# Designed miniproteins, single chains, continued (2): the designs that were tried, part 63

Each design is a single chain, and the fold is of that chain. pLDDT is the mean over its residues in the fold that is shown.

## One batch from the design tools (miniprotein)

Design m6173
Fold by ESMFold2-Fast:
Structure m6173 (fold): chain A 107 residues (1-107)
Amino acid sequence: MIEEEIKKALEKKGLKAREWRGGGGEIDLKVEKDGKIVAYVETVGEDADEAELASKEVQAQMAVDRNIPVILFPESEEAKERVEELFKDNPLVHVADSVEEIVELAL
């Protein structure tokens, strides 16, 4: 699973990545440094519909309200275009094109 590759890449840099399944429409991973959440990482599937995107927008807004950045990893160009348009006015939401970019954004 791509989430496991992201976890391993973050852990290699001394960050802890844990699955966060604490409620409906959930962010996939929380990233911790020194026991503090520094970022959330969420994958966006190729088949993400309007309802899934709306759910991700709500979760991203909750994280932003807590002053925690959200890193979105789209699994396709179509998903990338949709999330870039949806979150274009949100400075704490970042779109990553690779696992390496997720690590750089979380550091």
Scores: mean pLDDT 72

Design m6174
Fold by ESMFold2-Fast:
Structure m6174 (fold): chain A 67 residues (1-67)
Amino acid sequence: SMEEEYLEYLRLAMEIALELWHQLGDDFEALAEAIRKALRERGVPEELLEPIVSEVIEWLKEMQKLR
């Protein structure tokens, strides 16, 4: 289902985001662009890119508050 595909792509995006966050630091605009590019290269549908990137960036911002 579309919901199951969304959650699978979200998990992939979270893994990519953690790796890129370690490399790029707290530049969330650069992180969003890098995550978007990586997901696009892995074949994530364009319709899901912005929702997934937005959700992952908000998740990283919440994790940053715990540092």
Scores: mean pLDDT 84

Design m6175
Fold by ESMFold2-Fast:
Formats: sequence, C-alpha cells, structure tokens
Structure m6175 (fold): chain A 83 residues (1-83)
Amino acid sequence: TRQRLLEEAVRLGRELGLSPETLAGLAEIYGRDGREAMERAARVAGRHLGAPEELMRRLVDTIGQLVDTGGADETVRALLELA
C-alpha cells in the first residue's frame, strides 16, 4: 500500500541518516527534473554519508514509486508529515 511505501522511505532515511527534508528534496527533484536527476542527488548524498549502495537504491526506488503513484507535491508533504 502507499502508506507502507511512505513508512519504508522514512525508515530507510532514518537508517541512512538522511533528514526528512533531504527525503522530501529527492521527491521534489524527481517531480521537477526526473528520475536520473534524483538518482544523481541520491548518489552524492550516499557517498558523503558512506551509505550502502543497496539501501540507497531501495530508497530511490521507494521514493520513485511514491511520486509515480501520488505525485511529487503529495509525496513531499507526506514524507515531511510522517517523519
């Protein structure tokens, strides 16, 4: 369900040390500039934190699914509210 995807994104973000604002920023980049731009931003953030690539990929895929199913603006709001 969409709610489970939101909870998964917040949980992954917490595990990776990413702020809710950073998660929302990734969703906004995806909505404005597309998936490739979001993937680049996530790679930069992940490298800075020394984050496992597998967890960063899961986060990117989860945020992408949220934006694809509910839109960027709704996903940004939901990520900020749930965190």
Scores: mean pLDDT 81

Design m6176
Fold by ESMFold2-Fast:
Formats: C-alpha cells, sequence, structure tokens
Structure m6176 (fold): chain A 95 residues (1-95)
C-alpha cells in the first residue's frame, strides 16, 4: 500500500515537471507531493495513535479524548482526499 502510494506520487511528480503549467502552480504541486511523502512515512504512527485513542475512549470516555480522536481522524481523511486529488490530476495528464 505505502509503496503503491509512493509510486503514484513519483508518477505525478514526473507529470508536473514535464507540464507547461505556471511555475507557481508547479511549486505548489511539488510541495504537496513532498507533504504527502512525509505523511506516508508518518502514517503508521498516526494510525497507532488513533487506535490507542479509540481504546482509551472505550475505557474512559472524556471530551478531551473524543476531541483528539476526531482531530486525528480528520487529518487521516484529508490525506485520503489529497491522494484522490493526485489520482485525478494523473488522469488529466494521461488524457
Amino acid sequence: EDEEILKLLDKYEEYVKKSNIPERQKNLDLSLIDALRDFVKRRPELDAEIQRLKAELEANPTPEVRSRLLALEIVRQLFDGFLEYVKKKIEEFEK
């Protein structure tokens, strides 16, 4: 899974570098790719923390634990959303 995501990001980077899009947009897309690569490396830590907070919420439900869990789940959902964005951009370049 992580290796497939990294290959997807490498493919998108090559399309961005070869494209005639404005330099500002290239820099933004390359920054997004780097951020997503860093997230892939940190994802096991995030997923472990989400599981820990879920167990904590079942044992002793507090507003603090619930709030922290929600925040991390939102970050995880945003990552999935950005991956779908990358997939769509690759489809546009391959069209």
Scores: mean pLDDT 82

Design m6177
Fold by ESMFold2-Fast:
Structure m6177 (fold): chain A 74 residues (1-74)
Amino acid sequence: SLAAVVERLAPLEDPASPVTVSLTIGADGRYVVVVTDRATRTASVRSFDSVEEAEAAARAVLERAGGARVVDLS
C-alpha cells in the first residue's frame, strides 16, 4: 500500500520544503514517483515495477533534499 509507504517516509517529511515527492500508481499498474522542485522549476518522473523500489527511490530523494513534502495520489 502506498499509504504504508507514506507512513514510513513521514520522519523525512518537511511540509515547508519546495521539493515534493508524489507517489501514485500508473494506468499500467506500475508505481510512479514524481519529484518536483518549485525553487528550481524542475520535475522528474520515474516508474518502478515494485513498491519497494518506489519507496527506496522516494527515500533517496528525501535524504538528498534534507526533507520534502510527501503526497499519496493513489
Scores: mean pLDDT 83

Design m6178
Fold by ESMFold2-Fast:
Parts: structure tokens; C-alpha cells; sequence
Structure m6178 (fold): chain A 98 residues (1-98)
């Protein structure tokens, strides 16, 4: 487990990121918006980029850059479709390396 290789301070930072992610999910569920969905996706992709093997890590970094470039101009429905596309691409890459 990657957690066993982390310092106590690094584990606390990881738990803080998990808590931020949980709060963002809860806020999105109460009042959905493209901005909240994009922020949630970027946070999840940053963890994939950090922890996943190549080429999955590289694909996650590319997805983050796409979301940063497009995020301010997307409507919620477009953001949902982009989220589903990115998730499917990441899952396909993970299946290919497993």
C-alpha cells in the first residue's frame, strides 16, 4: 500500500484531500454545477496521476489540462459527458495494464 511508504504528515495531507473531496461531492449532490463537477474531477485525476502506473498517470495529467482549459466554458450536461468519457478512458487504460 502506498500509505505504508508515506510519513505521518503526508498521510494527514492525503486524509485532508479525501475530506475535501467528500465535502465537494456532498455540495455537488445538493446543488449540481459544472464548476463543482470539474473541480471534483480534477481532484480525483490528480490522485490518479500521482498513484497510477504509466500510461494511466500521463492520461490523467492530459485530462486535467483539458478540464482546466475547457472548464469555465462548459455547461453541466457537457461537463457530465466529459466526466464519463474521461472515466471510461482511464478505466480502459487501467484494464490494459492490469
Amino acid sequence: SELSSLSEEERKKLEEKKERNRKLIAEYEKNPSAKKLIELMILQLEEVARLAPEPVSEKAREAIEELKKLGESLELEEAKKLAEKIAAEIEAELAAVA
Scores: mean pLDDT 75

Design m6179
Fold by ESMFold2-Fast:
Structure m6179 (fold): chain A 88 residues (1-88)
Amino acid sequence: MNTLTVEQVNESVLTLLKKRGLPEPAEPMKSLREAARYLEELGDLASARYLLALDRILEGNLSEEEIRELEERLLEESRPAVEELRAK
């Protein structure tokens, strides 16, 4: 069940990009999958995987606990990359 609007997707993606210091897209994104593809093109594979997992969860109507566990695991995978960027 798709509960996110195009506006909510764009706000979430812009917040994520700002937090990670990545450039904003030239055009608004229409879905979490489109946002994940953009992040993958920027080389942020961990954030791309996170957004794809969220899209799957929303379509699959998974529990809040399953969402939390996936988020925690994917954020842990991205942590070394974020630390490396800060050391630059």
Scores: mean pLDDT 62

Design m6180
Fold by ESMFold2-Fast:
Structure m6180 (fold): chain A 75 residues (1-75)
Amino acid sequence: SYEELRKKILELVRRTSKELAALVAQGNVDGAIAKLEETRKELVELYVQMGWDEKVATEQIDIFMDSVKAAIKAA
């Protein structure tokens, strides 16, 4: 259902944030970037399942993810 998909998105974001923070703290920048790219793909799929247009979901998520990627590289 819509509510189950929303819950999956929140769980994915929380889990990924913790994993990214751990990888960055370990100095594993390449691993953090790889995890971010994997999460980007999963997040787009979940938003499309929720009824978002695939192009709109991809564009919005890419903007956000590129900002996170820049922050990881700057850390």
Scores: mean pLDDT 83

Design m6181
Fold by ESMFold2-Fast:
Structure m6181 (fold): chain A 64 residues (1-64)
Amino acid sequence: GPAALKEEILKLAEGLLKKVAEDLGGTAKIEREGDTTLIATITTSDGTHVFRFNTETGELTQLK
């Protein structure tokens, strides 16, 4: 159903964010905010960056 599709999209988005962090030579901590939004904390040699990713709109917003 729609809930299962949303869960799969969240898992794919989480994997993508982790890959981006790895490509930058860093690590990612991913947390869910509600049913459609991910908070990604990406730590690299340059510091820690926090992003909000909305899986419904595709918007990626830098919070820190």
Scores: mean pLDDT 81

Design m6182
Fold by ESMFold2-Fast:
Structure m6182 (fold): chain A 65 residues (1-65)
Amino acid sequence: DIEREINIALARMYVSIGDLLASQGKYKEAAELYDKAIRILEEAEAPEEEIEEARKKKKEAEEKA
């Protein structure tokens, strides 16, 4: 379904922006974007491995913030 694919694409965009912010040392802002991505991925019932990767990125960003 198109809406699910769009939501997953949006979540991936949030992860990419989070990755960019984390690479610049903006860990607090990165963690917030990862959190948004996780919520969207969970609602879209994305593969668990993709949700888990986003959760790991959020945890690492929070530890460095």
Scores: mean pLDDT 87

Design m6183
Fold by ESMFold2-Fast:
Structure m6183 (fold): chain A 95 residues (1-95)
Amino acid sequence: SLAEELAPLAAEAVVNSEAIQDALAESLKLDVEKFKALPKEVQRELAEEAHLFAGRLQELAAQGVPEERLRELAEEFIEEMKKKVEEALERQKKE
């Protein structure tokens, strides 16, 4: 399950800055160089958001939400996270 894969990586990411960079990039299939170019505060915020989302997916799975719906939610989240990384990079280039 994607929820089971995301939860451990997101939890480890919140605990350690290096883990935040690598685990979030791996879990969300982000460009590692782009993610690492972000300020540490932004990386932490994105990792915390991923952790909360993983918890929500686990809760929905426990309630019997179909796998197809969980995958749809996960795909929407991954796309939104990629967009947030790109927007954060654009803001950083302007400063």
Scores: mean pLDDT 64

Design m6184
Fold by ESMFold2-Fast:
Parts: C-alpha cells; sequence; structure tokens
Structure m6184 (fold): chain A 66 residues (1-66)
C-alpha cells in the first residue's frame, strides 16, 4: 500500500506541472489523459508498478470529478 502510494507520487511527479495546470483550469479530461499517456509509457518500458500507479491516479481524478 505505502509502496504503491510512493509509486503513484513518482509517476505523477514527471507530469505534475501539466496535471496541476489542467486541474487548476477545471480540465479534468486533460489531467486524466496526461496520466494515461504516462501510464502507457511506463508499461512500454516494463515498469508495471508505475504504469498501474499512473492509471490509478487518472481513475481517481476521473472518479472524484463525477
Amino acid sequence: MEEFQIAANRAVSKVQDEVEAHLKAGDVKGAVETLRKQSEEYKKKGDELLAKAAQAAAEGIERDAE
């Protein structure tokens, strides 16, 4: 659990400025797409933990916006 949260923070940190800019503008779709793209990049690199963390962060933002 804690390791997954650290991975989620690390996955978001690479695109943090972009995600924060989208959320500040109310663009939930942009924030979610940014994290989904990052998840796909991690998956291609074989980093499944970071890929899942980025995907979970995107799903969390999308769920909270509903």
Scores: mean pLDDT 75

Design m6185
Fold by ESMFold2-Fast:
Structure m6185 (fold): chain A 70 residues (1-70)
Amino acid sequence: SASEQERFKRMAKALAESSKLQIEHLKTVDPERAARFAEQSIKMLENIKKQADEEFQKWLDEEIEEIRKL
């Protein structure tokens, strides 16, 4: 349903946002842990991408690239 798709997208966006914040925090206290968490976050977003429509897959690709640059 449309409501389920909206919920899915909202949850994915929240996950991407919180992951970026956590990576930035970890970089200040434990850079090696930050790198591992970034790799795990990318894998999670890539898995989410498999269930996303083409338009949302493009958005997720941009978020994954942002995390790679952190």
Scores: mean pLDDT 86

Design m6186
Fold by ESMFold2-Fast:
Structure m6186 (fold): chain A 69 residues (1-69)
Amino acid sequence: MKEEIIEIIRKHAEVSEETAQEIADFVLKLVDEGKTPYEIGKELQKRGYSTEVASGAAEAAAVLIEKKR
């Protein structure tokens, strides 16, 4: 799961492994809290991440939510 999120984020944005891992942990936390992909993308933008990172995180969140159903 976490590796899949990291791969999706890296596909959208050029980030370090440490940054991708940090974002992946945050996405997992927000998905567990019941946040939508759109809300997760907005939260990352509020924290200073780029639109590309936010887009990757939203896509990763959508994939995770589908796997939980």
Scores: mean pLDDT 80

Design m6187
Fold by ESMFold2-Fast:
Structure m6187 (fold): chain A 113 residues (1-113)
Amino acid sequence: MAKEEKEKKLKEIEEKKKEIDKEIRDLVVRATALALQAIGLSINRELAERLGDPRLKQEAAASEADYAALLAEAERELGIRLPADASDNERSLAVLRAAEERIEELEREKEKL
């Protein structure tokens, strides 16, 4: 191949690798956000129950809404359906497993480039 054609193909491969790396980073960021929200929700629920403070009850309700929104987004992006009878922890773990599987698939695609 001419040098210019070889350089062009190498650039295309590098761009594809960057796109895969970005998708992996975005998945890690989303999984981390979901885990942090689950922890925050657990703490807010416990404090609201123990102290009976109306302000803490509002914080717990806000955390529940944020967590539900993140779960719904994860279901759409990962193409999974979470069981209605599952606990919040079980749903979070299911999303994390699906994200791990997607990351492994992306890493395999990157290795083929």
Scores: mean pLDDT 77

Design m6188
Fold by ESMFold2-Fast:
Structure m6188 (fold): chain A 90 residues (1-90)
Amino acid sequence: MELKKVAEEFKKRGYDEIAELLEKLSKDPLNEEVVRELEKLMKKLGMPKAKQQRIIRAIAEALGLSLNLTPEEAEEKLKEIAKAEEEAKA
């Protein structure tokens, strides 16, 4: 349950919206809309890259466990989710 631990950590640091989305994703790791919302919110808030990477790794781990993927395959899946959002804007 890394997503829940990361959510609690970020909530303590004042990132309440990030924490809420991470908790939602911990219940449904395959929710691509929540993943896209998290990426948008991290950019909008201007989060430090180290904090963004911590969240991305937790998401990739949860996706890997849910889809029976390796960490590398899970990161590739996250890139596809981001790409689909960019195509929807075009």
Scores: mean pLDDT 72

Design m6189
Fold by ESMFold2-Fast:
Structure m6189 (fold): chain A 105 residues (1-105)
Amino acid sequence: MSVSLPVVKQEIVDEDEEGKAGAKAQEEAARLAKEVADAIKTEAGVEATLSIIDLPAAKLTREQVVAGLEAQAKALRVAGEKVPEVKAVADKAAEKLLALAEEIK
């Protein structure tokens, strides 16, 4: 079995407080996805890859950033359901992303 974890990579054009928070949240989401992928390889012995979704540079609203973090958290939980050995790691990573979403709201 192989598992692919989606990671959104998008340049946020605004350097205001909202854009900086969104960029930091995207970086943290990528880091947490990598931790789950590494855990899948280490704990379950299954190949895991990061599927990078490159999107064009855009100004994102707080609502769009929050929706992206919530979608990423859901994807991590789905990976944990498919690979039960890493469910705890995936759930914890998803909780961290949801906490970031609450901070941005």
Scores: mean pLDDT 75

Design m6190
Fold by ESMFold2-Fast:
Structure m6190 (fold): chain A 73 residues (1-73)
Amino acid sequence: SLDKALEKIRELAKEDPEVALTFALMLASIAERSGNYEELAKVYRTMAEIARELGRDDLAQEYEKKAEEVEKK
């Protein structure tokens, strides 16, 4: 399930946040292409968490904003 995939990505982010972000980006692309905005929002929120692990608060805010935008669809 997506939730289990995101849990694994969060665990990976503790060791290698750059690689974890790459996997999350692939999941975001899949969710966007399938029109699954609920899944896309979950992926964006996970990407925001990973961005914070990288010390990229600017990137984290952008992903949180994207999650909010797709949730209202």
Scores: mean pLDDT 85

Design m6191
Fold by ESMFold2-Fast:
Structure m6191 (fold): chain A 111 residues (1-111)
Amino acid sequence: AKKKLKVKVKGKPHKEGEPAVVEVKITTKKKDGETTEKEKTFEAPEIDSELIGEVRNYIIDTLKEEKPDEVEIEITVTGPKEAVEGLAGAAVEAGKEYGADEIEVEIEELE
């Protein structure tokens, strides 16, 4: 069966001196229609490559554990605009490592 991944990343404005927040929601669906939802929040002073790596590893580990046929990943980022692209890329890389056949990406940035 083809494995499908949909990534949605939403950027929120970040105020200087406030911690960055990354909220990850992973909804997995198996061929029999069984659905599992997992959520995790990451907080750090900034969204650096280490935090992006932690998010990527969380996604990869979840996909390897659940072994879904269809996945929707929703990431809400309270941080700089460049972090939105980095997190979208991390989710795509995680999906490719898992062996996703189709990957769709949607990015929504708030002004």
Scores: mean pLDDT 80

Design m6192
Fold by ESMFold2-Fast:
Structure m6192 (fold): chain A 63 residues (1-63)
Amino acid sequence: IDEAMALIERGVELANLASQAGGKAALQALSNGDYDRALEEIRRSSPPEEARRAVEEIRRLIA
């Protein structure tokens, strides 16, 4: 039960991070399970330092 709530919260956080850093393309790739493409869209859409931080946070949430 608590596990399900944690998964939902992580999913929302992932979607918000992807959409804010990589836009709709990153969110679409993430929803399709194409994590590599989602990370590429984030790197293209954000300044290098901000993209790197977003990628690291997303990797932590997925791991």
Scores: mean pLDDT 72

Design m6193
Fold by ESMFold2-Fast:
Structure m6193 (fold): chain A 89 residues (1-89)
Amino acid sequence: LSKKEEIEAFVALAQIAVAIGKLAGDVTPEVDELFKQAVDAVEKGDYDKAIEYLKKMREVVAKESKNPENAATLVRILDQVIKEIEKIK
């Protein structure tokens, strides 16, 4: 896989986690908007900006989640995605 394809695969994992969080009612509009900005940055090849948006998203999830268990799971997934993008970029 190309570097871009590998990063896109990890972003897709984060997208699945966000979708599950939305179904559980535990994703705020701010979290959703930050994730869209991260996806746009990846599509443009701006991986540093994508990491910045994912880190902001992580902080919002940790601060504003109504369900601590769901928040912990999503934060863990986001942390893993950030680490993988940082290794690949």
Scores: mean pLDDT 79

Design m6194
Fold by ESMFold2-Fast:
Structure m6194 (fold): chain A 64 residues (1-64)
Amino acid sequence: VNSLIEDLKTAIREGQYDTALELLGKLVALRAPPQVFEELAALARQVGNDSLAKLFEETAEKLA
């Protein structure tokens, strides 16, 4: 799980949108806690990707 989170953070920082979506799906399948997606949403907003941030926020809400 930790390795997937780090890979996803890298994908967000580098603008690798397709990779970010694939890794998001893997984290959901592994039942990562909602707090992980909240952290990823904050990172996506910091890099200016509001669409990706919204997707992570919606995922966190669905898992809460």
Scores: mean pLDDT 80

Design m6195
Fold by ESMFold2-Fast:
Structure m6195 (fold): chain A 67 residues (1-67)
Amino acid sequence: SKEKLLAAVRKAAEKGLISEEAYKEAVAAIEAAATAREASLGAQEAIAKDGKEKAEAALREIARELS
């Protein structure tokens, strides 16, 4: 998740494992990715729902053929 990634890079920065500039860039990239994902969640949710329904229909047909 975004929160877990942010916590990980923060700990790395606190331990001096990454530069301040690398930390800043990583945080900006993680937040930009989260914002892009959130902006398209509605479309992604519709696609996921359609995929799930088609997968369930295929599994039911396979189960029916095996009976």
Scores: mean pLDDT 71

Design m6196
Fold by ESMFold2-Fast:
Parts: C-alpha cells; sequence; structure tokens
Structure m6196 (fold): chain A 84 residues (1-84)
C-alpha cells in the first residue's frame, strides 16, 4: 500500500460518521486513483469497500480492471444521493 493511499484511508475513517459515509469516501478515493491510472492503489481501496459492501466492491473492481473511472463516478453519485 502506498503511503499516500494509507493516509487517505485513515482520513476517510476519521471523517466518516457511519459505514454509508465511509463507503462514499472510499468510492471517492477509488475514483481518483483510477482516473490517475494508479490501478494498484485503486484495487486496494476495493478490498476496503468489500469489507463493508461486497456487491458494490465487485462492481468497482470491474470498473478499475476495465480502466473506466466514469463507472466509479456513477456509483459515487448514486451513493451520495442515498446520504440525502
Amino acid sequence: MSPALKRLLEEAKKLAKNDKELVVHYLSIAYLFTKLGMYGDALQVVEEIEKLDPELAKKVREYVENQDPDGILKLLVEKLKELN
């Protein structure tokens, strides 16, 4: 795990009030790393999502493996709507 990813995951855990917010933070990190072509780090975020939501993690993994950050962004927008 890269030092940058480790720090972002720890900040996400600190900021999230519940698992739904934590999933949103993790999707944001997965989107960023996939958009930047950092697929190895993005896949490590998928493993953290899998602990909370295995079905969502499977979809995110498919988007990372297909190099499709827009698919992750769509999932992120859908989960953000569920918070409000």
Scores: mean pLDDT 89

Design m6197
Fold by ESMFold2-Fast:
Structure m6197 (fold): chain A 63 residues (1-63)
Amino acid sequence: EKQEKLIALHNRLIGLTLRKIGLDLDVELQDWTPEQLAAVEAEKARLDAEISRIEGEIKTLEN
């Protein structure tokens, strides 16, 4: 139902946010090649797009 879908979306949002934080920490703690850094930046951009999509979906369900 609506509430269950909202909880699932919120949990997914938390998971994606934690994944992004993990990538930021990995970049700070390890030496990366330019190719590896480009791959991490692409992954972070993908996570940002997915986070924005889910935030929009949550807003739609709440209103």
Scores: mean pLDDT 80

Design m6198
Fold by ESMFold2-Fast:
Structure m6198 (fold): chain A 87 residues (1-87)
Amino acid sequence: KLEELAAKYGVSVETLERALELLQKAVDYFIEGKIDEARKLIDEARQLLVDAGLTPEQARQAVGELLSLIPKEKLEKADRKGIEAAL
């Protein structure tokens, strides 16, 4: 639920939707073996949240919560722990 995360972190739903789109693309790139491209998109999502007013730690936490909204089947194929290490 993006509205609940928006209220929790004090950012717009639109900002979280943009971050989630970047993270979904990053997960697809991890599945394809495009690790450097995937990491760049995770960095872009994290920076988008920092630019929206989150601290680096809050942005990392928010990215983790947004990743939980992605289907588990994709996260299993992409190795979720490897994605989290890229944050």
Scores: mean pLDDT 79

Design m6199
Fold by ESMFold2-Fast:
Structure m6199 (fold): chain A 73 residues (1-73)
Amino acid sequence: SDPRLLQAEQLKLEGDTLFAQQNYAGALEKYQQGFDLVKAIVGNKTGEELDPDTAALSKALENGIIASLTKLQ
């Protein structure tokens, strides 16, 4: 297992907690950090080359970023 994947999962959970607390700027920071880690794990792989769990985490982090940005606008 890749320790960066576990770290990205933890960052997603931290982002979710901050979002629930209405700390949207803090949530955005955590989701962005998690997304950057997932991108580093994936490299230049397309969706067809990704395992489903990594692809799902990537999408969840992207959705968290979008939701946080929407609240900050």
Scores: mean pLDDT 82

Design m6200
Fold by ESMFold2-Fast:
Structure m6200 (fold): chain A 92 residues (1-92)
Amino acid sequence: SEKELLIETLKAAKESLEVAKEALEEGDTETAIRILSDTARELEATGDARLKEIAELLREAVRAAEKGDIETALELVEKAIEKIEEEIEELE
């Protein structure tokens, strides 16, 4: 179902963002940017407005990381994870 697909997409996104967060903390900025960009694309592909808002946070995180602003990138990733957890809870 559409609801089940959204929940699976959000859970996969959360796991990917936790990996991206670890990569940023370890200084592997290139890996983090790739994961964040791929995750944003997957969320955008759903057509869901709330998931599109989360994708925008990830696009901002990519821009921050590309500028070397790792602190801002981490804050945006953490905010995205919190929003994903909230959406999963509301859907379940």
Scores: mean pLDDT 88

Design m6201
Fold by ESMFold2-Fast:
Structure m6201 (fold): chain A 91 residues (1-91)
Amino acid sequence: DRAERLAREIEELMRRAAELIKEGDEKIPEALELVDRAAQLADEASPEAGAVLRAYGAAALQAAMLGNYDEAARYLLEGARETSELILQAA
């Protein structure tokens, strides 16, 4: 199922991004590349899925810029879950 595959890939990319962002400023660019990839996959499912993931990505970036790396990671994981639920509900 394409929806199940997209949801799984988004969750994996966002989990990896969350692990990287917890390591601090040096890993923010690498984490954002994974978030951008996840957003592209979310767009393939629906514009709504892409918008939700980008909103959580923006919140994560703001938290990371304030030095709140654990909060940033939490936003990425929450965004992955909510985006995946949206994709699977639509399928």
Scores: mean pLDDT 87

Design m6202
Fold by ESMFold2-Fast:
Structure m6202 (fold): chain A 75 residues (1-75)
Amino acid sequence: MTKEEIAKEFVKAMNEVMKLLLDPSASVEEIEAALEKFREAYEKLKPYMTEKEQRIYDKTIANLERMLERKRERA
């Protein structure tokens, strides 16, 4: 895979997680699966990222995990 292909999959995975988190009808299981795909895409792209970009996306993943936990608590 080229860097450009990895970057496209990363953006696609990120958008899918955010879409599901904003959808009240989305199940916890759907969000978990999307978040796992986003983590996989992030790990593939991570070697091509600056330290600043890695810090931003580490915080993004942590925030997404917190949002998922809050959704579990409400279910």
Scores: mean pLDDT 81

Design m6203
Fold by ESMFold2-Fast:
Structure m6203 (fold): chain A 100 residues (1-100)
Amino acid sequence: SHMDEIKERIIKLFNEVAELILQIAPESEREKVQKRLDELLNKIKNGSIDEIIQALREALDIVRELMEKYADDPEKVELAQKAFDLLREGIELAYEAKKA
């Protein structure tokens, strides 16, 4: 269905976001960050559209915190910007699913 196709697209986008976030995160924080990302992915896979939107917004907060923490690291800022843009696309897709 159209809803299933949108959900699969959001899952694919979130997996790319998770990889980008883990590349930015320092080694000492990776286990904690990975666990949080896994929890958000479970919400996206099993949750309602509203829960998916909430999970994507929580991921945006993580990305914003990383952008602030690594503002002086251009490579990490570029990775964070890509993650931000993908999450914005995912949120727009989730709102399209909600209107259908």
Scores: mean pLDDT 87

Design m6204
Fold by ESMFold2-Fast:
Structure m6204 (fold): chain A 103 residues (1-103)
Amino acid sequence: NAMKKLEEERKKNEAFKERIISDLEEVLQYVLENFDLTPEQREELHKLYQEAIEKIKNSDRVEALKIAEEFLERVLSLVPDNDYAHEKLALVRIELYTEELGK
């Protein structure tokens, strides 16, 4: 049944996007709790997060990974010594490379 396969694929894509969103939320919370940020930097991070989440919800898997990469690169521009964001960025880049090679 083609419809059943399409629904299973959609559910997998939704679960994938939820995982990416959860990972970005964890990075945001970690940064806000562990770094001395100015009010302007906090506002910028919240704006970047909201823009990333909105874009991810309307993207495919590869686009979601590219949006996550861009968000994490911007987080690292504000807090370069953030080992957690460096680790998450490396994992996103590995997944993106794997997805693009699988085409």
Scores: mean pLDDT 82

Design m6205
Fold by ESMFold2-Fast:
Structure m6205 (fold): chain A 68 residues (1-68)
Amino acid sequence: SEAARVRRLVYAAVASGGRGVPGVSDEAAKRIMEAALEDPSATDSIRALSEATGISQAAIRRAIAALG
């Protein structure tokens, strides 16, 4: 599901402390980590994560793809 793929990206960002996540800048990884810690509903969809972080939906899709 989309939510499971988004949560995989979020887990990578949180586990790394907001750095070294494939397909995203450290700045973007930090925003993903902070958004998830503030409101877990931000991880429900690509759109929700995009709205919470200011990262484009296209960039989030590329990051998810980069994780495999």
Scores: mean pLDDT 82

Design m6206
Fold by ESMFold2-Fast:
Structure m6206 (fold): chain A 79 residues (1-79)
Amino acid sequence: HHHMHQLKEDEERAKKLVETARNAKRVAEHSGDPQVARAAADLMRKLAEEAKKLGFTEYSQEMERAADEVRRLAERAAA
């Protein structure tokens, strides 16, 4: 039923999505720019959907939570 090679490949893809999301968060935190933070949050949300599509719901939920935090950074920077 499960192909070990496919499962490992999908997990590697999901990990790359998480790493990309973490990098986006760092860029947003370092820039202090609300526009950069908003773009990063939007990217992280898209990456979360891709992880969910691959069946990695926990990774998707972590990225969604991180995207929410970055969105709040945009709100604070815009205030």
Scores: mean pLDDT 79

Design m6207
Fold by ESMFold2-Fast:
Structure m6207 (fold): chain A 72 residues (1-72)
Amino acid sequence: SMVKNELTGEEIGEITVEFMRKYSIDLGLDPEQISQLFQQHMGEIFSEAVKNKETITAEKLREELNKKVEQD
């Protein structure tokens, strides 16, 4: 059975701060570029989840974001 855990606003905020820092350090991008890239990755992840009727948890969101960073 799949347990549906909804991603909270607090968890989204924590993940945003975490990945903004990670993108700044690892990619050397300006804050505006980091924000645009992060929004793109978030949009792709949530769009796919909606199409597949999947619930995104904080852990799953971090996993998918790390996967996106590794590919770029």
Scores: mean pLDDT 73

